Designed miniproteins, single chains. Designs and how they scored, part 88

Each design is a single chain, and the fold is of that chain. pLDDT is the mean over its residues in the fold that is shown.

## One batch from the design tools (miniprotein)

Design m3066
Fold by ESMFold2-Fast:
Structure m3066 (fold): chain A 81 residues (1-81)
Amino acid sequence: MSRGQLVQSHIDGLRGTIDQLLRRGQGNPEAQRLLDQARRLLDQADDYLRQGDVDRAQQLVYQAGRLIQQAGRIIQQSTGR
């Protein structure tokens, strides 16, 4: 598989994680904002992949992953109370 195909698979996986967290985090506006920001970063990553800029796409995927992790922590903390 090419490096670009691996990055695309990662983008698809993170989009699935965002959808899952949005269902779990209903009513948490902070988590919602982080997930919306992560989705926009993944959209930009797709654009860079289409242009052949795999390095920039991978950087954006990494940034989106960090926001998704932060949103997950917020949702977990809200549910654990």
Scores: mean pLDDT 83

Design m3067
Fold by ESMFold2-Fast:
Formats: sequence, C-alpha cells, structure tokens
Structure m3067 (fold): chain A 70 residues (1-70)
Amino acid sequence: VPTQAQVAAALIEARVAREEDLSPEVLARLREAYLQSRDAADFRRRAGEILERYISDEAAERAFALLQRA
C-alpha cells in the first residue's frame, strides 16, 4: 500500500501533478482515490476531479503503474 510520499513521487514523476499542487489534504484524497480505483482509467477520473484538471490517459497509466509497484 503506497504512503502519501510515494503517491506524491508517482504523480510528480508521471507529470500528473506538480509539488505545489500536493498539500497533505490533497495527498490523502489522492491516496484514497488510488485505493478505490480498479484501473488507471478509474484513477484518472478520480484524480482529475481532486486536482481539478485534465489528466491524459498516458500520464494516468504511468502514475498507476508506479503506485502499483510501491
């Protein structure tokens, strides 16, 4: 199960978010979104809602793969 720090690192590496976008409250919500997600597409939808931005399929797939290896 990824930590909040691992969630932050994965999202920054995948170019889904920037460090300044990731407050502790936002990271907690993103971690919960990952844990509730069945696949990269589900995660993309949830994370996009939390971050209030468009996330590409490719970026979401990269982030999800990194989080699964954490």
Scores: mean pLDDT 87

Design m3068
Fold by ESMFold2-Fast:
Structure m3068 (fold): chain A 94 residues (1-94)
Amino acid sequence: SDRLETLRRLVEEARTASPEEQERILDQMEMMAVHELLTMQERGAPPEEIRRRAEEILRLLEEFASLAKGEVRERTLQGIRRLREFMERLIAEV
């Protein structure tokens, strides 16, 4: 997925980013994660495929959390919780 490749690049960008830049990266990653999972659901991907993709994205967000500075770390952990809840809701609709 082009989005998954972009998400991996964003995590690498976070290594040298300021806290303000990390906030923008996190917002972009969260938006892309939601769009990827919605696109998969719209294409009729099976629940297990959506779960696998969500787990790949969650792993990238956990890596981002390990690089996150100050308040961005807490925001990232909140984002991880939201994405897990979103995934379970999407899977329940299938």
Scores: mean pLDDT 86

Design m3069
Fold by ESMFold2-Fast:
Structure m3069 (fold): chain A 92 residues (1-92)
Amino acid sequence: RSSILGTSTELSGVGSATEALLVGPAVGAEVARRSLRGHTDLAVADGSRETYDEVLDGARRSVATLEKTDAVVGEVAREELRRMEARLRAAE
């Protein structure tokens, strides 16, 4: 397994949701949702299976970190991960 996704909070912007929780859970949830949707849009635009796998692995790690930080933000991120998986599966 490689460190190309580098750290435990892999997708840019999803880690910012943890910091946004210092302001409030609603802000953390918004940041997580927007970041995950942005990465999904970028992966779909790229269209490669390697990019889909990389984005999904990064998203799964980021969502797991958010779930440990706050249950509400973690649930919102988990919902967006489910949508990401569905969109990438449909697009391939």
Scores: mean pLDDT 68

Design m3070
Fold by ESMFold2-Fast:
Structure m3070 (fold): chain A 87 residues (1-87)
Amino acid sequence: IEALEEVRRLLRELRELTENEEARKALEERIKRIEELIEKIKKGELSKEEIEKIKARAEKLAPLLAELVERLRSLSREEREKLLESA
């Protein structure tokens, strides 16, 4: 579940970069959902096929989130808030 843990870490970084309260709450909710998925995997509540699908999606999502984090760090405050509101 290394890809899910990376997605969770990146979402936490996005939350720290956000000054908008609504965007922060949305990111917090996404983080909680990822944590719930990790917990279900650890408890054996998901099939091997479901785990593979989740892993594939997380592996695809993690590089995109990493790129977004780097982009946000390089953007102006105004551009950063606008991008997070549209995500």
Scores: mean pLDDT 74

Design m3071
Fold by ESMFold2-Fast:
Structure m3071 (fold): chain A 71 residues (1-71)
Amino acid sequence: MPAKITSTGPLSEEEIQFAIELARELYEKGVPKEEILAESRRVAEEYFESPEKREHAVIIISTELLELYEK
């Protein structure tokens, strides 16, 4: 499991890919559509220290999860 990300600013390209992978793991675990935002926030807080990175990660994770459920 990767260590908690402590850098500041928006997510890097590698961190965006990591957030997408986190979204896919949540989808595979069967997170219900109504819990997407809550689980995205939980995971963002677990892996990102910076508030800015947490907010960006929530957007990436929730968007990817919604896309997976809408297909």
Scores: mean pLDDT 79

Design m3072
Fold by ESMFold2-Fast:
Structure m3072 (fold): chain A 77 residues (1-77)
Amino acid sequence: SEAQARQDVIQTADEVADELIRMAESLSPEVQAQVRALVDQGIAQVRQAAANGASPLDLMDIINDFRAEALKLLAEA
C-alpha cells in the first residue's frame, strides 16, 4: 500500500540520518555540527511532507537531496 511505502521511506530517512551522523563522528566539531543541522532539517522536511500526504517518491527526493549535501560536506572535511 502507499501508506506502507511511505512508512518504509520514513524508516529509510532515519537510517540515512544515523549513517551520516556516524560518518561525521571522527571529524571536527564544526563539521559534526554542520552534518547534524543538515540532517535535522532534512528529517524535519521528510516528516512534515509525509504528514501533508507527499508521495513516497517525493519523500525519497528529499532524502536523496540532504544525503548528497551531507556526503559532499563529509568528503571535503
Scores: mean pLDDT 86

Design m3073
Fold by ESMFold2-Fast:
Parts: C-alpha cells; sequence; structure tokens
Structure m3073 (fold): chain A 92 residues (1-92)
C-alpha cells in the first residue's frame, strides 16, 4: 500500500531526527566500507552507497544544492522518487 509505504518513510525520518548521532555513526561506517570496496560493487550496491550518502547529508543538515546534486546521480527512477519523497518528509 502507498499509505503503508509513506508511514514507513515517516517513521524512518522520525527515527533519524530522534537519533541523529547514532544514525550518523552507522551511515559513516557503511559509507566507509562501501568506498573501500567500491571497485567490487554491483551497480545496485553503488546506488545503495549513494542512498547512504543522501541520508547522511540530510542528518548533517547539508545545503539543498548538495542534496539535489546527489539525487541527480541516482539512475534508478524508483530510488530517485523515494529520495525526493524522503527529502519532502524531512523538511516537514
Amino acid sequence: SEAERLEELREGVRYMRENPEEVRERLEKMIAYGEKNKAKMTPEQKQLLLVYRFLLLLVEGAPEEEILALIEQITDPEVREDLLLLRELWLE
């Protein structure tokens, strides 16, 4: 359900807002591991690395231009739509 998916995204945003340091630490570790292994990654895994970078930019309060520039690197249209929706929910 679209409504169930939207609620799951809202819960994710709420968790990130309530636990910014924990989320930041986990994302930084996942990004560092991804960067170290980037040459061995599938296209799908490389997209996931960009998603982790996007989430980190949101948690850090990065400028809108940096966030949008990262979304433009997403080639999967469904993933891109999800990140745009997450950004809208984050700004609420």
Scores: mean pLDDT 84

Design m3074
Fold by ESMFold2-Fast:
Structure m3074 (fold): chain A 95 residues (1-95)
Amino acid sequence: SDYDRAMRTIDRIVRQQGWPQRSVDAGRQAARRGHRMGMPYYIMVGMSIRAMQLVRDDGVPVDDAVDRAFDFMRQSIRTGPVTPYRRRARRSIRR
């Protein structure tokens, strides 16, 4: 069962990396939503991690984080496969 695998993966990440409880709740909700929608393991895990990061790093409410994680997956499919590239010179800071 993809759901059981996803939940075990999320639990392991949480225990290893010390995620805050709010992020854990977001990850669990994202995995449950993916399961109800018949999504495969990798999508459930990816969305859960994304939701957890949105809660921890951006302070997004749990419900909104889950919605944005799902929207991100949909947009990524339409935009095409791009690797996460953090080094981006989009800051045009004047002297």
Scores: mean pLDDT 75

Design m3075
Fold by ESMFold2-Fast:
Structure m3075 (fold): chain A 96 residues (1-96)
Amino acid sequence: AMSGTVNLTTTDTSTTAKFNINLKKGQTLEVTASSTEAVVNLYVYDPNGNLVAADLSDTAKTASVSFTATEDGTYTVIVSADRTNVPYTVSYKVSD
């Protein structure tokens, strides 16, 4: 199984991070984003650019999504934070 954790900081010019993950049809992707200082939102897009999962809030400092890939290809995870120059963490797990 593939898993990882990335520690990040928003900048003056960018409050979003984009990650590409290659999935096979039937694999499950779990993503959690967390910050102590910012509201964080998660978006997952399929290889064709369609939104397939999201966790959106105006107040939550933690967001999580779980979805099962419907096709082989490169999926895009976008994390957005509501503040500049704040730390956040993204953890992911891919299972068959």
Scores: mean pLDDT 81

Design m3076
Fold by ESMFold2-Fast:
Structure m3076 (fold): chain A 72 residues (1-72)
Amino acid sequence: SKEEKIAEFEKIVEESSQPFVTEGQALLDQAAALAPTDPARAAALRAQGEAVLQIPKDLIETVAKPLLEKLK
């Protein structure tokens, strides 16, 4: 059914996003740990982590959502 195809696609999108979520969160955690001793390095790691987390969000909005709408 269309519902099954939509659910399958959403699962693929979520699973494909996981490496970026894992990497981005690890960078943010490193930034938080460094902030008291090296604020410049912490700021750079935070920016990198936020950029990595933004990758799947941008792909979902610009590619995945338009494709999902066409499946309906």
Scores: mean pLDDT 84

Design m3077
Fold by ESMFold2-Fast:
Structure m3077 (fold): chain A 97 residues (1-97)
Amino acid sequence: MLRGRLSGDKTVKEGESATLRFEHLEGEVERVLWVKGRASPDRVEGRYLGITPADRPELTIENVKPEDSGLYSGIALSAGAPRRLAVSEPVELKVEK
């Protein structure tokens, strides 16, 4: 079974770096898609931020701005065929001045 859970909600100051990561990934994961917003296997409400490899399932946002505040989700993709998806519950990033 493919499952993933993100590190919890984060609060950072403007200009700092914020790292979102999977605290737990289960199954054969090939890559992780990062989304600002809510994601499900059949729907993404937000925008794609990028792709990271499964051996470092982390997204670092450098020079964080107030606009970076909001919900973030990770989508783990399996290796092989057929590909499987595991969508994390969203976590909140809060940016303080």
Scores: mean pLDDT 77

Design m3078
Fold by ESMFold2-Fast:
Structure m3078 (fold): chain A 90 residues (1-90)
Amino acid sequence: MEEARREALEGAEAAREGADRGNAAREAGGVIRAMGAGLDGTLRGYGGEESARAAREGGREAAERAGSEEGRRAALLAGRAGERGALGMG
């Protein structure tokens, strides 16, 4: 659980770094939303398949909207971390 949260935060940090270099704050916002979906499910104790699916879908959608390689990588990483966090809670 803690490790999954840390991984999601690292994904968000990578997105911020990408935004700094590419001036793409919108991409960072997408990654943060994906991370939030996974972490919110984990923090509420609302784990399981639904939260895991939401986190993964959020990450994928953010990655599709990301214009940079780093933004896309961070979004997928955040979604995956959120999915693992949600499943770990269940």
Scores: mean pLDDT 57

Design m3079
Fold by ESMFold2-Fast:
Structure m3079 (fold): chain A 65 residues (1-65)
Amino acid sequence: MTVDELVDEIKKYVPDMSEEEIEKLRRALEKVMAGEDLSQEEDDFLRKIAEKIDKSRRERELELS
C-alpha cells in the first residue's frame, strides 16, 4: 500500500482535513514507512488523526446495528 492510498483511505474517515493537514499526514506516513523517528508534533498529529478515525468507525458500527 502506498502513502497516497493510505491518505485517501484516511480522508474517508476524516473528510474535513485541510490541504495542510493532508500534507502533514503524507509526510508523517512517509517517515513511518522509512523507519524514521517522528517529531513530537508529528506523533501528536498522527495520534489525533487516529482518534478521529476510531470515533468515525464507532459511529459507523452503530449505523450497522
Scores: mean pLDDT 76

Design m3080
Fold by ESMFold2-Fast:
Structure m3080 (fold): chain A 72 residues (1-72)
Amino acid sequence: SPRDYAVLAATVAVLRGEYYFLEKYAPHIPKEKLDEFGKAVDEAEKMIKENAPVSEIQKKIDEAMDILQEIV
């Protein structure tokens, strides 16, 4: 639904902010893990831009959140 899409877009925006915060202020995080998280966020943003199915965007967000949980 349009509401679900808006929630997904807002969630990805929050994850983007988290990436920038960690990149600038968390030098103890392994570069490889931070790069994996950044790539997942990049892919989620691209999927939103390309109007990918809600289920596919949610799966990519879940992947990004799983990576984030490994590093914080």
Scores: mean pLDDT 86

Design m3081
Fold by ESMFold2-Fast:
Structure m3081 (fold): chain A 70 residues (1-70)
Amino acid sequence: MSIAEKIKAALEALAKKYNPEELSPEEAEEFEKEAGIEVSKILGSKEDLTGKSLEEIREVIKKAVEKYKA
């Protein structure tokens, strides 16, 4: 899997901890923080990253979280 795919899988696992069907703004903030931690873990295990790849990964995380905010 690509790094983005690994991050999506981690976010899906995190979403099961929260209620993704009706995510409150407070829960969305907690989810975003947890997602950031999971991204850091994945990035730490995969050292071969460029600045552009890091930005794209963050963008994927933000877009996934935004979908649960509304």
Scores: mean pLDDT 59

Design m3082
Fold by ESMFold2-Fast:
Structure m3082 (fold): chain A 66 residues (1-66)
Amino acid sequence: MLTPEKVAEGIGAFAAASGADEAAAKAARQWALDNGETLGQEIEAAPNGGRKAGEIGRELARKAGG
């Protein structure tokens, strides 16, 4: 079971790995905390949970970083 905290840390790490600065990564992490319950369920329900988490992280990094 993924906790909202673990999901948020993962999303923040993926955002940073995607070239987001610290502010953008922090914004992505906060969004993930606000949506952690739903995100955890979506990741577990997805055919490729790791891929889904990566897609979410990259999209959040793109939105935050422009």
Scores: mean pLDDT 69

Design m3083
Fold by ESMFold2-Fast:
Structure m3083 (fold): chain A 81 residues (1-81)
Amino acid sequence: MLSREEIEEQLRNLLDYALSHGWSLEQIAAMLVHEARTEFSASEEELAEIRAIVLGLTPETRDEAIARLVDVLMRTQERRA
């Protein structure tokens, strides 16, 4: 299980890398949805939420988007089967 701080750092580093290398928001959304599905066992509702957050990303909302993504991924990890 990743801590909130580890998820935030990884997301921030990923977004920094992807945006600096010209990745589209669709490419970033597809990658994060894939990781959330395979590594976090995210539900279809959680995957849709992740996609919507990434596709709505602007320079002004970046920190807010990261915080929202962390919250979704933390909820996904804390869900016990």
Scores: mean pLDDT 80

Design m3084
Fold by ESMFold2-Fast:
Structure m3084 (fold): chain A 85 residues (1-85)
Amino acid sequence: MEEEKKKLIEETRKLAQEVNKALEAGDSERIEQLIPRLKEYAEKADKLGLKYEAIVLYNLISKAYRFLGKDEEAEEWEKKRKELA
């Protein structure tokens, strides 16, 4: 269990870096590819009780959707983050 948490924390950090790089580059295609992974990791973080990582992932999903012009989806994930807080 502890090793699984440590791995997810590090994977979340790396995924955040990849999302930020794609956003800076304006790479819509890459951002679309990253959203499913962000959702998968967010669900895993919730199940492991990693509240901070879940919040980070929800923020990244929201940013990714906003970048793609999918404001409705972005607002949905912002609401999910607020429910965690």
Scores: mean pLDDT 84

Design m3085
Fold by ESMFold2-Fast:
Structure m3085 (fold): chain A 108 residues (1-108)
Amino acid sequence: MEELIRRREEVLARLDAKVAATPEADRAAAQKWKFAKETELGVLEVSIAVGLTILKSYEKKLEEAKKKGAPEEKIKEIEKKIEEAKELIEKKKKELAEKLERIEAELA
């Protein structure tokens, strides 16, 4: 995740530089393009952050369920939700990496 955050910051700086280098007549279009790319990245970052929050919530519920001696079926249900959350987070991280690669290519 730290590597993705670093790459995202670099991409945002390059987007700012591209807009600054664009002639005044074309700046509105360049700013709109930058905003679209920032929005696409932001949506993925929010999705990952929400997923991590949900994961922590389920991990806490699993710990509490085990301490209370909850039925095995309930424990397995929570464990399944934890795995689903982890899979979704990894999928969103891959989507973020792919989006960053595409923007980096467009900036080259």
Scores: mean pLDDT 86

Design m3086
Fold by ESMFold2-Fast:
Structure m3086 (fold): chain A 59 residues (1-59)
Amino acid sequence: MDAAIEAGYAAAKANLDKSAQEVYDSGVRNGTLAGKKEGLSEEEGRHAGMAGAMRALSE
């Protein structure tokens, strides 16, 4: 899960020059992909990506 959260955060950070929705979507998508590599469900990866994206947006 930590790797999925960090993947979501990194993707969101890389897209901070875009709209908040695009930043959020990129974080969720990349967190979901990283979560699948860790053996997490799609929902668990999506939630991890959301956490990472929200952290990037709150900075």
Scores: mean pLDDT 77

Design m3087
Fold by ESMFold2-Fast:
Structure m3087 (fold): chain A 60 residues (1-60)
Amino acid sequence: EVSTTLIVMQASVAELAGLPPVELSQREIAERLKVSQSAVSAAIKEVGKRRVEAATTGLK
């Protein structure tokens, strides 16, 4: 199960990733969210997986 804090972090990362990422690296996103770059990478990956799963389930 995912904690509420992680879900909020994933949503924040998704919003920042929704902005044109040409100026923002994972490191800069980590600094803005005050988390580690590994956490940002993991959150983006998890949000991406959840989006794909939700889309696949919805299309089924």
Scores: mean pLDDT 59

Design m3088
Fold by ESMFold2-Fast:
Structure m3088 (fold): chain A 66 residues (1-66)
Amino acid sequence: STGLTPEVLQEVDDIFAGFDIALEIDKGASPEEIARKIEERGKTPSLEAAVQSALEILKKLKENSK
């Protein structure tokens, strides 16, 4: 059972959505497809921050694989 506040639940959802969006960007998805996914999820500051953080994590993972 989730006893979390709505704010925490939204932030967690945005983190997972941001990671999924960042993976699609990394795979070369079109800007139009990415924009649609962001609009479908609802464009929030936490989602934008999550996408940025996920992209940085993906960069570091690629560098660490070398």
Scores: mean pLDDT 76

Design m3089
Fold by ESMFold2-Fast:
Structure m3089 (fold): chain A 96 residues (1-96)
Amino acid sequence: MPGAPLEERPERVLAEDDGTQVALLDAPDDELAAGFRDMARGFEVNGERGLAEAARRLADAIETEGVDSPRALEAARETARELLRVLRRQRELTAA
């Protein structure tokens, strides 16, 4: 999305990680887990506690059992559900 209609996105303040979330998803399990832990902190600070908790559980599952583990997959699904919830909220804010 070139231009970005929202220049003051809360996620953007936390996403100044140079690399991006896409690169993080392609990273080794250890780095991926650390990235999700950092994201969880950011989401918690922004009031998205559900997403923060889901991201922490995902990070813990990846760190403990690996990204291909059933627990990591289940935690990823929870994180995706919470993320979609947040994105829908942002959509409404943009469409208003």
Scores: mean pLDDT 69

Design m3090
Fold by ESMFold2-Fast:
Structure m3090 (fold): chain A 77 residues (1-77)
Amino acid sequence: MRAQAEALLAKAEEAVKANPDDEEAKYAKRILQAILDGDAEKAAELAAEYARSHGLEDLVEEVREKALEYFTKVLEA
């Protein structure tokens, strides 16, 4: 898992470097850094913030809960 997160973080960093205005890549980078720091709650909050900023307000709580469950399980593995 960590190796996959590090590889995805590197790709997100390359995407931000190629286009500094790429909001999706910026969120991916922040989420992956939170995962690598062992902070599943922060990663879930960032996923919920992304959903809210993209007009998915009705799904924000569902995204937060499912992301927290997923990231917590992945950090425990």
Scores: mean pLDDT 75

Design m3091
Fold by ESMFold2-Fast:
Structure m3091 (fold): chain A 80 residues (1-80)
Amino acid sequence: DLAAIEEDISATVDYILELVKQGKREEAIAAVEQAGKIFGVEDEAQRVIEAIRQGASEEEVRELLEEFRRAAIASARERL
């Protein structure tokens, strides 16, 4: 069910952003790494991870997470 997959992707992105807002950087990195593998968007995941490691702003991480979300949804649609 594509709708369920899109909901899982959105919930995962929201969870990661919440971890970043709370300063839980290592937990956020681990969550992004796993999500990238699960959704088949490891390149987009790596960009988010690198930004978090470099201390990028919440705004920049949010923008990269939106790119991650779009790529994950596109990948899911092509697999169905």
Scores: mean pLDDT 85

Design m3092
Fold by ESMFold2-Fast:
Structure m3092 (fold): chain A 90 residues (1-90)
Amino acid sequence: MKEEVLELLEELRKKVEEVKDTLPESVYNAVLQGLEAAIWRVESAEEETALKVAKASLQGLLKTLEYISKFWPEAQIVIDLVREALKKLE
């Protein structure tokens, strides 16, 4: 489970890197920081809490991105990627 969660987060990170050129640098850096923090939290978590930690971290990132998207519509592509990752964790 924990390894599968980490693989999903790393896949999400790679997808965000693929759309980097479509994002303002500040938005990209904020997303990357959020994903790196999520990965670190999951790596530091117990096996049985890894999924819960991943979900909470991605939900927090999603809320931040939804606020940011009011000023940068380009953030919508990352919002969609985070929502897809959250659905895979259900």
Scores: mean pLDDT 84

Design m3093
Fold by ESMFold2-Fast:
Structure m3093 (fold): chain A 68 residues (1-68)
Amino acid sequence: NAAQKAVDEADRIGARAVLEGKSPMEAVREAARTLAKAGIPQGAEAVRYADEGDFEKAVELLRKAGEA
């Protein structure tokens, strides 16, 4: 339940970043940081991949966070 709430919040933050005109990578980075702050390990890993420019790996980790 707490993990799902963190995922839902990250989804909202990412969507908001896109609506504010940020790039897809920045939206993913903001969503990943939201999960990392909530203590979700996949969020911290997704931030690392986003910082390396690996969009696909960052998105995969965000998806896996929702599956746990």
Scores: mean pLDDT 78

Design m3094
Fold by ESMFold2-Fast:
Structure m3094 (fold): chain A 89 residues (1-89)
Amino acid sequence: AVELGEEAARLAAETALELGEASEEEAERAEREASEYIRELAEEDPTKALIVALQLRALTEAKRAIAAGDLEKARAILEEGRAQAAALA
């Protein structure tokens, strides 16, 4: 969960930078805050931490697909992410 959460947070920060939604400082702060939140959550509830990490990754991948103009891919990613979260909850 922690490793996946750190990867998801990094991807989200990189995506925000690429799309012009955040400065480098804002993206770095957001990555640290997201990684720390998931790490703390993993100590209390590893399953919930995994769900959060998977959702963050899915949302970020869908956002990248939307930016690329691939709405069908974005829909598929979000649907899969929802199914994964539901299966773990």
Scores: mean pLDDT 81

Design m3095
Fold by ESMFold2-Fast:
Structure m3095 (fold): chain A 101 residues (1-101)
Amino acid sequence: SLEEVQAFVDEANALLVQALRSTDPQEFQALVQQLFALLQEKFPEHAARIAALQADIDARVEQALADRWSQSELDLLKTIIGFTLMSLIEDIYLEEEKKLR
């Protein structure tokens, strides 16, 4: 149902908010990985695109840490990742909503 899709989106958004409030890059990455696992479990039809985005985000975070980015640069990267994840969650919601109409 649409209500079930909304409940999963709300759960995903709660994980995203927790990740964005984290000051530890490793905790941020772990919470983002948990979010991707949730999205893949609840929306298996989207698993391939979710996995591709997860790989891209993980690579970007690992490279930023390897390059010793400043806290302000890491905070900007975290913000960009946050907007990217919000866009993904919205796209999945809209596609699932269309299937239920």
Scores: mean pLDDT 82

Design m3096
Fold by ESMFold2-Fast:
Structure m3096 (fold): chain A 95 residues (1-95)
Amino acid sequence: MDKEDLERRIKEYDERIEKDPKDVRSWVLRGGYLVRLGRYDDAIRYADRAISIDPNYYQAYVVRGRAYERQGRDDLAQQYYDRALSIDPTNQAAR
């Protein structure tokens, strides 16, 4: 996915969030695209918002972990991956 495709998807999820600010999935997916753009601090903020809406939405912790991992903050990344696994023990997406 090129930069223009990533920016288009971010805009689509911005529009969904404006219509439904409690759509946890849209916050998480937007955060994931921000990680792919290298906008790690923004991705962390969007993951934090998702966690504030639904603290059991394990994918939000995965996005936060990936952002920290991409910043070279591996200890902090592992903490959030472990949290994701603790919410859903069958989930292997955090490895």
Scores: mean pLDDT 82

Design m3097
Fold by ESMFold2-Fast:
Structure m3097 (fold): chain A 100 residues (1-100)
Amino acid sequence: SSDLELYKEEVESMKEQAEALEKEVAALVARAKATKSEADIAALEDLIEQLGLFIENLKIYLEKLKEEAPELVPEVEEVIKRLEKLRADAEAALAALKAE
């Protein structure tokens, strides 16, 4: 159906945004670990906050998707789980950096 195709396109776009954010988080974690600078640590804190907001937006979208295109729900749930793990790992790295 045409409606399902539109939701598939939206989910694909969200997956691409998630992949870009994963690469950005990984790069900034590596940079903060290498430099240990207050500026890089602060940038990592800001990026973790942005990651949290993206996860919240995905969870809101997931509730809509459960009603409108339930067959796509498992794909979005998998992205959310992956990003929640990324956030937890990034928060742990940030805590270690702050503890020195």
Scores: mean pLDDT 89

Design m3098
Fold by ESMFold2-Fast:
Structure m3098 (fold): chain A 90 residues (1-90)
Amino acid sequence: KEIEAIKKVLETMVDELRKNPTAENLLGAAEWLRRQALLFKKQGLEEAAELLLRTADEIEALVEAGDLEGAVAVFERGAEELLEILEKEA
């Protein structure tokens, strides 16, 4: 049930980033990932937390390089990998 809620949030964020792939929206997504990583660390989900921090770092680097489309793709890949990790832990 918690996984379903996270999946819905991720699907919504992916849809929004595809429609509006702006630096502001992508940096906002990276900040959200960092906050979720802290929550996962507190829960002992270290693999998920590490993935989110790495994904946020990659998004920020691509935004700085002007590769907004690449940053969206990194977020999509990170979201898919996160769901796989969470399903494994459930």
Scores: mean pLDDT 85

Design m3099
Fold by ESMFold2-Fast:
Structure m3099 (fold): chain A 71 residues (1-71)
Amino acid sequence: SAEEAFEEGLRHLAEGRFREARRHFERSLDLSTDPALLARTHRYLGLVLHVEGREEEAAAHFARAQELDPA
């Protein structure tokens, strides 16, 4: 499920496995239709991309998260 992919992404992120975390967060985005989960996933994917030095992609994901959950 989208939630399982998101949780797996968080586990890899906690262990410093940024590439694996990114794959699982991308999988969660593909499976999710829930705006709250999409916003959270975009925020964490943005953080991973920022760590990887992919600043333009990170900024796009942060912008999308803000659009989905501005509060």
Scores: mean pLDDT 85

Design m3100
Fold by ESMFold2-Fast:
Structure m3100 (fold): chain A 81 residues (1-81)
Amino acid sequence: SDEEKKKELFEIMEEIAEKLREHGLESLADFVEREKELVKDYSVEEQKKVLIGLLELVAERARDAGLEELAEWAERQLKKV
């Protein structure tokens, strides 16, 4: 159902913010949390598009910071969306 799909997408967004905070990327975590709040009323398709953009951004920024495990995690999530 759309409700189940939205729940899964939001759980991934929440996990992104948590992992970013654990790795000291506080500003990016705050950005992800703001995006999550803004997309609450979006369609599943729109939420999925935003999540893809966030995961791509996280992978790029994690690599730039030398956080390879976080980058690889984000890339694995992209394959599931």
Scores: mean pLDDT 87

